# Designed miniproteins, single chains, part 83

Each design is a single chain, and the fold is of that chain. pLDDT is the mean over its residues in the fold that is shown.

## One batch from the design tools (miniprotein)

Design m2879
Fold by ESMFold2-Fast:
Structure m2879 (fold): chain A 73 residues (1-73)
Amino acid sequence: SSLEKVQAAIAPLDAELERVMEEQGTSDRALAVFLLLFRDKGLSIEEIRNMTPKEFQALMNESLEEHLRRLAE
């Protein structure tokens, strides 16, 4: 089932998120998700933190466009 595949894909991500939160000393899951997502794009935490709102928006729009393009396929 599609749901089973999604859950299987999320399981290792959930474990990684928990480790990242523990290493950061934070319980903020949203922050951990952003960290993981943008590290996959080769960006450091400091680069993300120092981004302008416009640069952040452009990066988010690029990710969304790629996702929508994949859905339209």
Scores: mean pLDDT 65

Design m2880
Fold by ESMFold2-Fast:
Structure m2880 (fold): chain A 75 residues (1-75)
Amino acid sequence: DEEKKKKEKIKEYEDWLKLLSLYYGVSVAEIENMPEEKKLEYLREYLKEINEADEETIEKLLEKFKEWYEAYKES
């Protein structure tokens, strides 16, 4: 169901905000109030440093994060 899929996207977005909050030592609210570009930069840095992800994997996850963020904003 599209509604369930949107809910799952919102959960992914929230989970990533919590993870970035923990990693960078800032509040979830602080991450949430960042510009989209800054959120993507933080995620990119996390993926490179912690997961040793290649550029292709990083780009795919950033695209997904943008989709999750759009779902969150629409709710």
Scores: mean pLDDT 81

Design m2881
Fold by ESMFold2-Fast:
Order: C-alpha cells, then structure tokens, then sequence
Structure m2881 (fold): chain A 90 residues (1-90)
C-alpha cells in the first residue's frame, strides 16, 4: 500500500471527534479528482478502522447516500464492509 493511502487512513481515524472523522471522510469521498485515483480511494476505505468506525457511529444507508449521492457502487461496497465489521465485532 502506498504511503499516501496509509497517511489518509490515519488522518481520518485519528481525528479527535466523531464529527470531525465523518467530516474528513465526507471530504475524502467527495474529492473527484486529485491526489487519489479510484483504486487508491478504495484502498483507503478498505482500512478495517474505517469500516469499524462507521459501525460504531451507526452510519445508515441514508447517510451513505448523502455522502455518496453519485456513487452507488462505492456506497454498496462500503455497506458490505460495515456488515463484515459488524460480523467480526459480534
């Protein structure tokens, strides 16, 4: 995994509050062009801590639709990661 992917995962997870972590995640997910390509964006989101964080915050399908209004495939992938994190936490 590239160092920039690990750094972005760390940035999102180490935010001091739940609200700031959600804001960082929203900003990252809404970045359409920039430092991260599609595969690198997926690698950031594949971090176990991101899926676990969303489980603990109780992210709903509606909230994910609001975060990813034009990206149904990425939203569905995130929902699967959240379900897997819930399974591991059980």
Amino acid sequence: MEEKVLAKQKEILESSSAEERIRALRAFLRAQAGEFDEAEREDVLKGEGIASYLVYEGASEEELERLLPGEPELREWLLRQIEEARRLAS
Scores: mean pLDDT 61

Design m2882
Fold by ESMFold2-Fast:
Structure m2882 (fold): chain A 82 residues (1-82)
Amino acid sequence: MEESRRIQLEAEINVGMILIIRGVLKVSKKKNPVLSEKEKEEEKKLEEQIKKLEEEVRRAIEELRRRGDLESAERVEKLLED
């Protein structure tokens, strides 16, 4: 039980980070529709970080489902899909 909770909390933290980075990217694009070369490079790095975090969250969801914690897995999945 304690391990499933740790996996859930770690996944929720990663989802939170993904949402923050996505929010920053959307605001940046809206404020500056034409990005400089440096800004485009930074944006690409942030998008790459999102993909890495999404993979970690996906693995955590799978582990929660494997442990029978379907409710926590569904909760994390819904947060990621927001």
Scores: mean pLDDT 76

Design m2883
Fold by ESMFold2-Fast:
Structure m2883 (fold): chain A 81 residues (1-81)
Amino acid sequence: SEEIKKEIEKLKKYLADLQQRLAWVDENIARLEKLIAEHKDDPDLVAEYQKLLDLARTTRANLQARIAEVEKKIKELMEKA
């Protein structure tokens, strides 16, 4: 029970870190979308921002998948505690 509780605490801290990273990525995506809208008359600059946006969206999807895995592990451990 005590060891399971300690593992849950570690996973909750990791989950909080992943959620903070997701928030930063969401802010970056919003900023890039705004930059694309502000520079719509510059196709070369829009193309550069679009590449960064695509990378940020991939990072977001990967973070969401990791968050789901960590949440599932926490639930499984909580059922054993």
Scores: mean pLDDT 90

Design m2884
Fold by ESMFold2-Fast:
Structure m2884 (fold): chain A 103 residues (1-103)
Amino acid sequence: AAPVPLPPHPLARELLEAMRDYLEGKKTPEQLREAVRKAVEELAKRYQDDEGYSPEEAKKLAARETRLMVDTLLERLRAEGYPQEKVDEARAVADEAIAEFEK
């Protein structure tokens, strides 16, 4: 399949690698949750520090952006031939991690 372009951000590459390792059985759900948590925290920090958003608004924006990034990366992994069932499992793990961060 033709490669789907990655977002240029290093965080997107790290998250893609964590998701791929999870789909290949090299990472646990807990390790994938931790990778997603790290990603959303880094985005929230950037919204707060670089854009001047409040901590609460930065969390909401980071959660939204992380969900969009997760969707894009899982679409790429599905295009690479990973089973839909495994992709859906990875999405559930990511969604739980983002929801926990928003609280």
Scores: mean pLDDT 81

Design m2885
Fold by ESMFold2-Fast:
Structure m2885 (fold): chain A 117 residues (1-117)
Amino acid sequence: SEIEKLKKEVDELMDRALKAAQAGNDEEAYRLVTEAFEKAKELIDKMIEEGVPEDEIERFVGSFVAKALEIASLMKNPELQRRVLELALELVDYALEKFPDSPRLKGIRARLEELLA
């Protein structure tokens, strides 16, 4: 399915970003997270279109944020580290436009804002 394809693409991009960060390739890590972010937005749209439960979409967003935090924690360039965290926040905000009353997404957003303060 398109959802399974997009999930695999996001997962593979985030795994590659993690390896790039571990190798000290911060620019490559940021580039790969940016690509994963664009695919993640497309995935959220497809999950909504196909009637995937809100709870499952929220879990996907939470998993993306957790991986982005792990990648950022390994990065040495503080500007690029911040940009990765900002991409995670943008994904949460994208999901909140679809699910404005989600306590889970609001909680994730608040935590990311605290880290970016």
Scores: mean pLDDT 92

Design m2886
Fold by ESMFold2-Fast:
Structure m2886 (fold): chain A 67 residues (1-67)
Amino acid sequence: MELAEEAIRLAEEAKRLAEEAGDEEMVKQADNIIKAARYADENGDLTVARVALHEARELLEKAKELV
């Protein structure tokens, strides 16, 4: 599922930046998005995939501000 794959990719990048910045809370947020996106991909849940993608985009924007 393209939406879920994109959400995972963006959330993993946000996690990497958060780890570099030492933001433990943001790392946990990224992990939660990755779990939700993987669940959506496995179950074909478009609603969860869209939510995860939206959350991943917002988290990545915030993570970029940290570094």
Scores: mean pLDDT 86

Design m2887
Fold by ESMFold2-Fast:
Structure m2887 (fold): chain A 74 residues (1-74)
Amino acid sequence: MEEKLERAKEAALKIPGVDEETAREAAETAWKALQEKGPMGAFRAAEEVLLKHGLSPVTARMAAASIVQALTDP
C-alpha cells in the first residue's frame, strides 16, 4: 500500500511544475478515489487536485495519468 503511494508521488514529481506537496496531495487523493470509484475516479480526482494547484489542463492530465498508472501497476 505505502509503496504504491510513494511510486505515484514520484511519478507526479517527474512532471514539470509539480512540487512535492502537490504530488503528495494528488497521489493520496487518487489512491482514496481508486478504492471508492476505480481508475476513472482516481484519474478525475488527481486531475482536479493538480488543476487546483495551478497546473495547465494538459500537464494536469499527464500527471493524473502517470499517478493512476503507478497506482494500478503490479
Scores: mean pLDDT 82

Design m2888
Fold by ESMFold2-Fast:
Structure m2888 (fold): chain A 77 residues (1-77)
Amino acid sequence: MLEKAKELLLQAEKALQAGDFEKALELAKQARELAGDEDPVLRGGSLSGIAMSYYGMGDYEKAKEYYEEAKKLFEEA
């Protein structure tokens, strides 16, 4: 499961770089779901991907929410 989550996160990063924010959001959400609590770094990375996707789509309120969650995980890990 964690290998699949890592693959999804890499695909989300590629989608973000291409400007495909909707695709990046879907992939990052799937990566977060699979990461669970087993890998806080992978979970944090997934939340960052979700935040960046919302930011790219102009949903700054949701972007801020997910950035704050990701930051907390990275600082506590």
Scores: mean pLDDT 80

Design m2889
Fold by ESMFold2-Fast:
Structure m2889 (fold): chain A 70 residues (1-70)
Amino acid sequence: STEAKIFNLRIQAKIMENYIKSLPKEKIDEALKEAKEYFDYLINTYKDDPEVVAFLKEEKERLEKIAKEK
């Protein structure tokens, strides 16, 4: 189900967010690049599920904002 997919992906996104927040400033840009590449991979993987794609795009943008504030 779409709901179950989003639930699982939300947990993964939270783990990535916490990881990036734990890094020293010098490591954030590299980690963010890798995280964005992974989100793009997920967006392509779920391309036929518009609700999942919308969720992933929002989480990708949220992560970018969090990294910029550090």
Scores: mean pLDDT 85

Design m2890
Fold by ESMFold2-Fast:
Parts: sequence; structure tokens; C-alpha cells
Structure m2890 (fold): chain A 68 residues (1-68)
Amino acid sequence: AAEARRAAILAEAQEKIEALPGVEKAIVREVDGKVEAWVTLSETDEEARNAALKEVQRIIAEAQARIA
């Protein structure tokens, strides 16, 4: 039950990150009670890359709050 809910939250976060412009690959996992993301960006523009990273951080923070 709790593990299934956590898995769903992590999967939703991964899907949201993968939907972001300039994201080539994303893996979202819970490690020691923290939501962590490994993201590969295809974006070469610094401003666009920073915008994508800001959205990744927002999505991870939301997932962390829902798990906690």
C-alpha cells in the first residue's frame, strides 16, 4: 500500500520530467527517504537548461512532499 503509493508518485514525477523540453532521459528514485533524479539534458542553451533544471527541482520537491 504505502510502497505502491510511493512508486506511483515517483513514476508520475519521472513522466513529468521526461515531458520537459530539452530532457533526453530521466530516472527518479527514492534513496534513503529522499527523492533523487538523474537527468540527461539535450539542451545546449544555458538559459533553457537552467529553466529545465528549475522545473526538475520543483517536480522533485512536490514528489518529496507527497511521499513525506
Scores: mean pLDDT 79

Design m2891
Fold by ESMFold2-Fast:
Structure m2891 (fold): chain A 74 residues (1-74)
Amino acid sequence: SPEDIQKQLQKYKEKVQQILDETKKKNEALAEEYKAQGKNQKAQILLDVNDAMQTMADWMLKLEEQEAEKKIKS
């Protein structure tokens, strides 16, 4: 049913965001360690990696939303 498709999509989104948030926190912690060592460029790279991961995740979620819409229309 459309409701089941939407529930599956929501669970997938939550799982993806949870994994992403956990990874971001680890990178933020490592970035703080690098900053404490005066390695500011290395810290910034980790923060940039977090931004790139979010962008990629947003692309994947957009594709999942499009697939869900096609299933609902079918």
Scores: mean pLDDT 88

Design m2892
Fold by ESMFold2-Fast:
Structure m2892 (fold): chain A 72 residues (1-72)
Amino acid sequence: ASVREQTIHRFRFLAISTEVDLAVSRNLPIPKSELERMLQELEEARAVETDPKLVAKIDEVIGRVKKLLEEA
């Protein structure tokens, strides 16, 4: 993956992480279609990430999205 590609996926990850955090903190439901989109984008970010700390954070958010999908 290029530095540019990795940077774009990092920004997408940060946006998704923030959206999930806000929804969970406010007890707002996230539609199943949005959770499925988030999961796909997180898996794409995970595939191109080389920083082990960011990989761990992405894996944490993937776990949270998967739990929300099980509840939907």
Scores: mean pLDDT 82

Design m2893
Fold by ESMFold2-Fast:
Structure m2893 (fold): chain A 95 residues (1-95)
Amino acid sequence: MDFPLRVRIIIENKDGSISELERLINSPNDLIPVAREISREIFERGAQIGDIIEIILGDRSIRIEVRSEESLSTVIASMLSQARNGDTIHIRIHK
């Protein structure tokens, strides 16, 4: 994985509103802190335990049931580790 890595993150909230973030990842050590920040943003925007979240990176997609903020951050970190500079990660929170 090559650094620095600039990624766009688009969060589709339960109410249909869209939040857009941009993050710069300078090293592998930033993956977990950035993933924790994104997970917190998702919870602050109304995601709850038991919600289904879909994370899309290019042709790759994963659907998960939210068990905790920390477990969500782990999945986000895994997706970030597969991203390339300039990639967009779409996160969709299902009702």
Scores: mean pLDDT 82

Design m2894
Fold by ESMFold2-Fast:
Structure m2894 (fold): chain A 82 residues (1-82)
Amino acid sequence: TKTVVKEIPVAKEESAEEINERVLAAIKEVLEANPDYELESVVVEADGKIIYDSSKPGAEPEISFEEAKGKTLTVTVTLKPK
């Protein structure tokens, strides 16, 4: 497996939808840079608190995207070989 970490600074005035689109764009960039790999999992965090974990569908987030405004998101993308 291969792990790629992307940091996304979030402006205080960004909407949750805009933040989500930026996270999706970052994941797409990682996948495009690693064509021999496919997506295994994604974890999105701010200040060490989980916003989203794809390996735990339906788990309650520790903080929302709204609470992440003005913070830096850490997007951890785990890839597996195709």
Scores: mean pLDDT 77

Design m2895
Fold by ESMFold2-Fast:
Structure m2895 (fold): chain A 80 residues (1-80)
Amino acid sequence: SMEEIEAHLARLREGIENRDDRLILSAAFALERIVREDPSVAAALAEEFRRLAKLAEELGMDSLARFLRQLADYAEQAAA
């Protein structure tokens, strides 16, 4: 659901800001699962994924930034 995705995006943002690796991994894996199960809902939030990717990149989390951009691209392509 959109609410579930938004909740995990909020957890991921908190993890990135606080450098909480456990929270980042937990939220990232949950988001990947949800996007693969419902890419149409995730496509509406692709901009949020890309904003978090930019934040992660600015903080030196290049692998996480790549993951989030790939997730956004997958969601948009699958919804088309």
Scores: mean pLDDT 82

Design m2896
Fold by ESMFold2-Fast:
Structure m2896 (fold): chain A 84 residues (1-84)
Amino acid sequence: PDEKLIEEAREYVEEARRAALLVRDSPVAGEAIMLAGKAAGYMQKGIELGEAGDLEEAKKYHEKMREYAELTLRLAAAALAARA
């Protein structure tokens, strides 16, 4: 598998997880946790596909992982801004 893509995926998923935790007491906590969980699931599936040699499908799941991680970060940022 592409080691750089795996490293990037782990960083995005961990950042999304931390962001969801920062807003756990907000009205969007459930949505943030769900989106971060989807990012983690897509990361795992992408790694599995990459290990199986399906690089095209692995890349699609990497893109989905990034999308859901970015959605989590944007949701958390909006919730934190509303508290300020």
Scores: mean pLDDT 84

Design m2897
Fold by ESMFold2-Fast:
Structure m2897 (fold): chain A 87 residues (1-87)
Amino acid sequence: DASLVAQINQALEQARQALNEGNIETAIEHLFEALQLAAKLADKQLRQDYANQILDLAMEVLKRSETKENILRAIGVILQAIGLQLD
């Protein structure tokens, strides 16, 4: 679905921008958005490719997270992305 792919790419770009600006909370929000959209993809290979991108970015967010809340939220994204790869 071209519309889902465009929305996922936008969410990932917003997450990367937020991370570059040091806005960890906003980066996590956009990663959850990308994850929800990627889960709707019918193509298994495309879902796994996006799950890998979300996982990589979520791990970078985790490394830059300083609060317990942000650490736990980033771990939440990581676990859901792993689940999406397995589906």
Scores: mean pLDDT 88

Design m2898
Fold by ESMFold2-Fast:
Structure m2898 (fold): chain A 78 residues (1-78)
Amino acid sequence: KEKLEKALEALAKAVRALQNGDYDTAIEYLKQAKELAKDNPEVQELIDKAITALKNGNVEEADKYIAEAYRKLRELLK
């Protein structure tokens, strides 16, 4: 699925931005991933939790939700 593959790319870019301390850029890529995962409410929920965690300064929690969303997207592509 082209949309889910793009969602994985967006999540990977969000992780890179997060590692660079660029939280605003990370949130933008998370929003892109959420739009691309519109047909997958479980993935959208995890991305929303990651965005909320970042807005609250909780990087560790955000990283966990991003990792879980990434895992679910990879499973959907198998």
Scores: mean pLDDT 85

Design m2899
Fold by ESMFold2-Fast:
Structure m2899 (fold): chain A 56 residues (1-56)
Amino acid sequence: GPSFNPEEVLARHSNREIAKRAGVSTSTVSAWFSGSRPTPEETRLRILEAMIELQR
């Protein structure tokens, strides 16, 4: 598949859309991206998978 580019996904999709696709809250995605709260590895993997899917 195409190379993953998180900046492209973030330019095209909101934190809310990423959260919905990942099955987590928008605040969880926002907190991880801002570094305001530690995020568990399983949650980060779900967010990354959602972003990869949204890049398609």
Scores: mean pLDDT 77

Design m2900
Fold by ESMFold2-Fast:
Structure m2900 (fold): chain A 85 residues (1-85)
Amino acid sequence: MLTAEDFERAVARAREENAKLLAHLERTRDEELIDRALEAHRQIAADLEAALAASTDPLERAGLERLLAVVRAEIARLEELRATL
């Protein structure tokens, strides 16, 4: 079972990796890689939304909501980048 600390680490890691990915995609401007990143993040968002809908634990739900917010923010940034190509 995931702890609050596990969710905090997952959120921090996701934000850091997303920032690195976005910086790489901004440098390369690789349309195919951006499209693949969007598809992958949309799938992760769908999985998190399903997990959130199934969860009754307030701590787990709070952690999933934070992770989902990070993923949704990354999708928005990737869509904005894609629109500049």
Scores: mean pLDDT 84

Design m2901
Fold by ESMFold2-Fast:
Structure m2901 (fold): chain A 88 residues (1-88)
Amino acid sequence: SLDEFVQRVVDAGRALGLTEPQIIAVGVELGLIYKYLGKEAFDRLLPKRLEAAKKMSDEEAERRTRVLVDSYPEFAQPLVDRIRAALA
């Protein structure tokens, strides 16, 4: 489910010590990967994208989130909102 996806990303991001902006940015990117490329691509890319997110500044993470929301508003904005709710 979408809630299981969001919880998995939040838990993995927190375990790696990612900031809230980094978790949101990588969560939206991974959600798009899951939607368009499927679960196997998501499972394979999850550790690599989390490692990449750890190297981003909060400013870069927020910028990437804005680009993804602008490009995929119907999917990305609701996903941002769900990830933010899970982080609260």
Scores: mean pLDDT 87

Design m2902
Fold by ESMFold2-Fast:
Structure m2902 (fold): chain A 61 residues (1-61)
Amino acid sequence: SPEERARVEAEIARELALAQKYDEMADFYRKLGDHEKADYYYSLSVGHILRAVGLEVDLWL
């Protein structure tokens, strides 16, 4: 239904926004030379991207 689609699209947008925030945190720590924290936040960003991709695939099935 259009309502269900809108909810999934909102969840995708939320996941992508979280991925962007964690990517920015990863870049911040990388520039500070804190590679351990940079890698940690980068992995969180990737996790949210993968969830968004999964939701996008499910939306088109």
Scores: mean pLDDT 89

Design m2903
Fold by ESMFold2-Fast:
Structure m2903 (fold): chain A 100 residues (1-100)
Amino acid sequence: SKEVLEWAKKQVLTLFEQLKKTVLEDPRLSEEEKEKLIEALDEFSEKVLKAKTVEELLKIIEELIEWLKEEAKKYPQAKDILDIAIDQLELIKELTKKLL
């Protein structure tokens, strides 16, 4: 469904904007950690925008979840904010599947 795809894209992109703001405002994160996280979110945003099917979007969401899990291991200071983002992405994934 095109409507489900556009809804899910909006949820993911809104989460990215919120996460970017949280990362930039977090004084516990170094400038290098912030840059890496923002660059990755921008790359995934481009992939989300280009997704043409719900299946393609779900694959992108899963790739991002796995990437965030690995980043949380490398940057323990960011683990709490990244874990929240992972939980929100998992919820978007589940809701998207239920709307199909």
Scores: mean pLDDT 87

Design m2904
Fold by ESMFold2-Fast:
Structure m2904 (fold): chain A 82 residues (1-82)
Amino acid sequence: AEAAIEAARAALAEAVATMDQAAAKMSKDPELKQEILNLKRQLEANVDSSIAIGGEAAKAAALGAQQMRDKVTEKTEEALAK
């Protein structure tokens, strides 16, 4: 249980850092910047809620945070390529 919660918190911290960096790079695309910041707030709320529910939910939240990192990274790279 503790390991799953620690993994979820670590994954959230990495995802938040990645999303903050992505939002900073999107200074010329205010709509995408706002979308990234909105996704960050939703992810933080979802991970906190999942940790409160328990170990299996925390484990799923860690995977969700990793997937969100990957999606935000891909969208940011696509936007910067244009």
Scores: mean pLDDT 81

Design m2905
Fold by ESMFold2-Fast:
Structure m2905 (fold): chain A 90 residues (1-90)
Amino acid sequence: KVEEIIKELEELKKNKEKLSEELEKEVKETMEELRKNKKYEELKKLEELLLETKSKLAVEEVTREVAEKLREIGEEIDEELERRRRLEEL
């Protein structure tokens, strides 16, 4: 169910993430300048960086429901990993 987590995080990035308003404005203004000057490679790189930044913030600002779900899945992954480690079979 990792795909579900990624999908929910992507939705949270769009709806819940919070960059400082000033920082987000500065990034947007820079993107507009790059677009105006037709520097599409730099624009794409900045867009990717913004997406990465929002991704980090979305994890911190996750709603309680999604945070609980992520912890449940994280625990299941950890349990499976521990189970395999304990088996330690040849």
Scores: mean pLDDT 53

Design m2906
Fold by ESMFold2-Fast:
Structure m2906 (fold): chain A 92 residues (1-92)
Amino acid sequence: SEKNKSMLEVSSLLMATLSSMVATEIAAKQSVDAAKKEYEETKKMAEETIKKATKLKEEFPEAKEDADNLIKNAQELLKRAEEIYRKAAEEA
C-alpha cells in the first residue's frame, strides 16, 4: 500500500527527529554552541516531518488522524529542543 509506505517514511523521520532532540539535550551539557547546532538540526528534521505528514493527509484523507498525530509529535519534539537550547543560552 502506497499509504502504508508513506506512513512508514514519515514515522521514520519522526524517530530521527526524536534522536536529534535527545542529541540537543546531550549537547546542552557540553556548550551553548553545541546545543544550538543540534537544535537547528532538530528544527530542520521536525519541519520536514511536518511537511511530509501534511502531504500524507492531503494525498490519503483516510490517514488524517495518524498524520495529525505525527505532526503533533514533531511539534512537541521541536518545542522541547527549543526549550533545552533556550535554558542553555540563559545559563551561559
Scores: mean pLDDT 89

Design m2907
Fold by ESMFold2-Fast:
Structure m2907 (fold): chain A 91 residues (1-91)
Amino acid sequence: SKEELIREIRKLLMDFADEAEKEGKNYLATFTRLLADQLAYYGKKLSPEELEEVLKRLKEIIDFYKKTGDWKAFEERAYELLKEVEEKIKA
């Protein structure tokens, strides 16, 4: 369901933020929590199919970060996803 997808997106990002905070990566943790709040808010206006795509892309972005440690690439990719979501809700 749409509510389940929004909850899964929020949980994925909040769990990642908690891990980042435990590693002393406070900027990454704060950024990721803000991203979770924004995507949960915008997610109310998305279709279930669009939410599934958002969840898939978030998993890919997080996996890339876990493999590379490149937090700047994480930030850039996450910002791009957020912008795409914002554009969809304006249409």
Scores: mean pLDDT 87

Design m2908
Fold by ESMFold2-Fast:
Structure m2908 (fold): chain A 80 residues (1-80)
Amino acid sequence: DAVKFVEEKLEEIIEAVKDYPNAKKGIEEAKPEIIKLAEEKKYEDVIIKFRMLKDGAERLGAKEAVKIAKETIEFLEKKL
């Protein structure tokens, strides 16, 4: 299930940015919107959100979060 996959990957990114409180809070606040987009099968919009998360993680140097976001984007691109 793509929705469950997106939810699990968002939780993994939240854990990967746990040492960055403002980033963690921002992703936690955005999570419901991103899950709703996935439930509506708006995978292009979900990919855009994960690209924003990847770019933010790159600015922080949060390498594991960057990796998780990239893997999620690659998975979702196969659904298009």
Scores: mean pLDDT 88

Design m2909
Fold by ESMFold2-Fast:
Structure m2909 (fold): chain A 113 residues (1-113)
Amino acid sequence: SLKDKIVEILREFFEKLGLPKELMERAIEAIKNDASNEEISELVQEIRKVIKDPDKQRLAIFALHLAKMILNGESIEEIKEVADEFLKTLPEKYRPLFKEFVDRLIKAKEEAA
């Protein structure tokens, strides 16, 4: 399913970012279980508390946001626009990793259509 592919892509991205396993598993469960906006907001606050690197924190939060947008049926054009704007704010060292993540999400959405 699209959800299973998004979960796989998100897990690999979080592993590459070096997120603590417990936090990564909670984020993955939230996406699997179609967590409410309130539940996602609680998870975002936990990410801000646990992840001290500001760029990794922003990347983890934004990745959750993109995953939810795709699963909520947002258009590929909207996903690309939002991702491109975020990419401009990232340090150069994180741009290739983030571009790969976004490309994989878009491909999964296209293949599910």
Scores: mean pLDDT 86

Design m2910
Fold by ESMFold2-Fast:
Parts: sequence; C-alpha cells; structure tokens
Structure m2910 (fold): chain A 80 residues (1-80)
Amino acid sequence: MEEVQKIREKAEELLEKIRELIKQFKETKDKEVEKEILKLVKELEKLAQEAYDKGDYELMEEIKKKIDELLDEYNDVLLK
C-alpha cells in the first residue's frame, strides 16, 4: 500500500512538471524543452510499469490515461 502511494505521488509530481513544460514548449518551440517532455513521459511510463509490477492495475491504467491526455496536449502544440 505505501509503495503504491509513493508511485501515485511521484506520478502526480511528474504530471504537473510535464504540463508546465508543455506550456513552455507552446511559447518557445525549444527542442530542449521537447526532449525534457519526452524524457518525463518515459518516467511516467516507468511508474505505470511499477504499479503493474506491484499488482495495482487500476493505478497503472490511471497513469496511462493521464499520459494519453498529456500526449494529446503535446500533439496540439506540434500542429501549430
């Protein structure tokens, strides 16, 4: 339970950081900001895998859904 709570907290921290980077990328179109976004998305994917490995399939699906939402926001920026 505590390990799952730590995964959830870490995922929320990464989600907020990625949202700020997407906002920054929208303004700057900086490739280094884009690289950081993709790096942190991979960290979220690792947390989803850790949730799966710990047997919390609902948390894994929750994290994956949030990743999909962030990637949709990122793709909207790329189209402009």
Scores: mean pLDDT 82

Design m2911
Fold by ESMFold2-Fast:
Structure m2911 (fold): chain A 86 residues (1-86)
Amino acid sequence: MSANDQRIMEILDQLERDLKELEEYVKTITDEALLKKIKEALKGQLVLLDQLYKQAQSDEVKARIEKLKERIEKLIKEIEEKIKEL
């Protein structure tokens, strides 16, 4: 693995851990302002993942980025739906 791909994998491992915790936490939040703040942070993570995808050399690393993007996009939609119900 290249040093760049290794660095990307370390970032992905951390983002996946943080996202798992956030997915559970979002289920408990009823504060609209906090939900909006989380949504904007998640949009920022999508921008970061697009940058990492361009830097990635391995198809395996690119596939992990795509899966993580799909998961974040799903969480953004869940947050948007939850805000509409508040």
Scores: mean pLDDT 87

Design m2912
Fold by ESMFold2-Fast:
Structure m2912 (fold): chain A 92 residues (1-92)
Amino acid sequence: MKYLLIGYNVDEKTLAEIAKKVKEKFPDVEIDYTTSLGNLFKLLLIIKEAKERGYKPIVISRKSLGLPGVTEVVADPNDVDAIAEKVIEVIK
């Protein structure tokens, strides 16, 4: 299974650290990351393109965005360990 971590108001450095922690736990998982820089239209476009390319999108944000058909991880962007733990829980 392929996963794409999408940050909403979360920087690429933080997403890279989360992806590394997930890969250490699940070496056989394909995981990539990108940020929408707080732009909701860009976020929706990234989600659509991810699904079309066979990725399962996981949106990481400070608050729930109420997005249909996508897994949301709600956590403090400064708490990399908490985000990583939540992402690990939604991945097999």
Scores: mean pLDDT 84

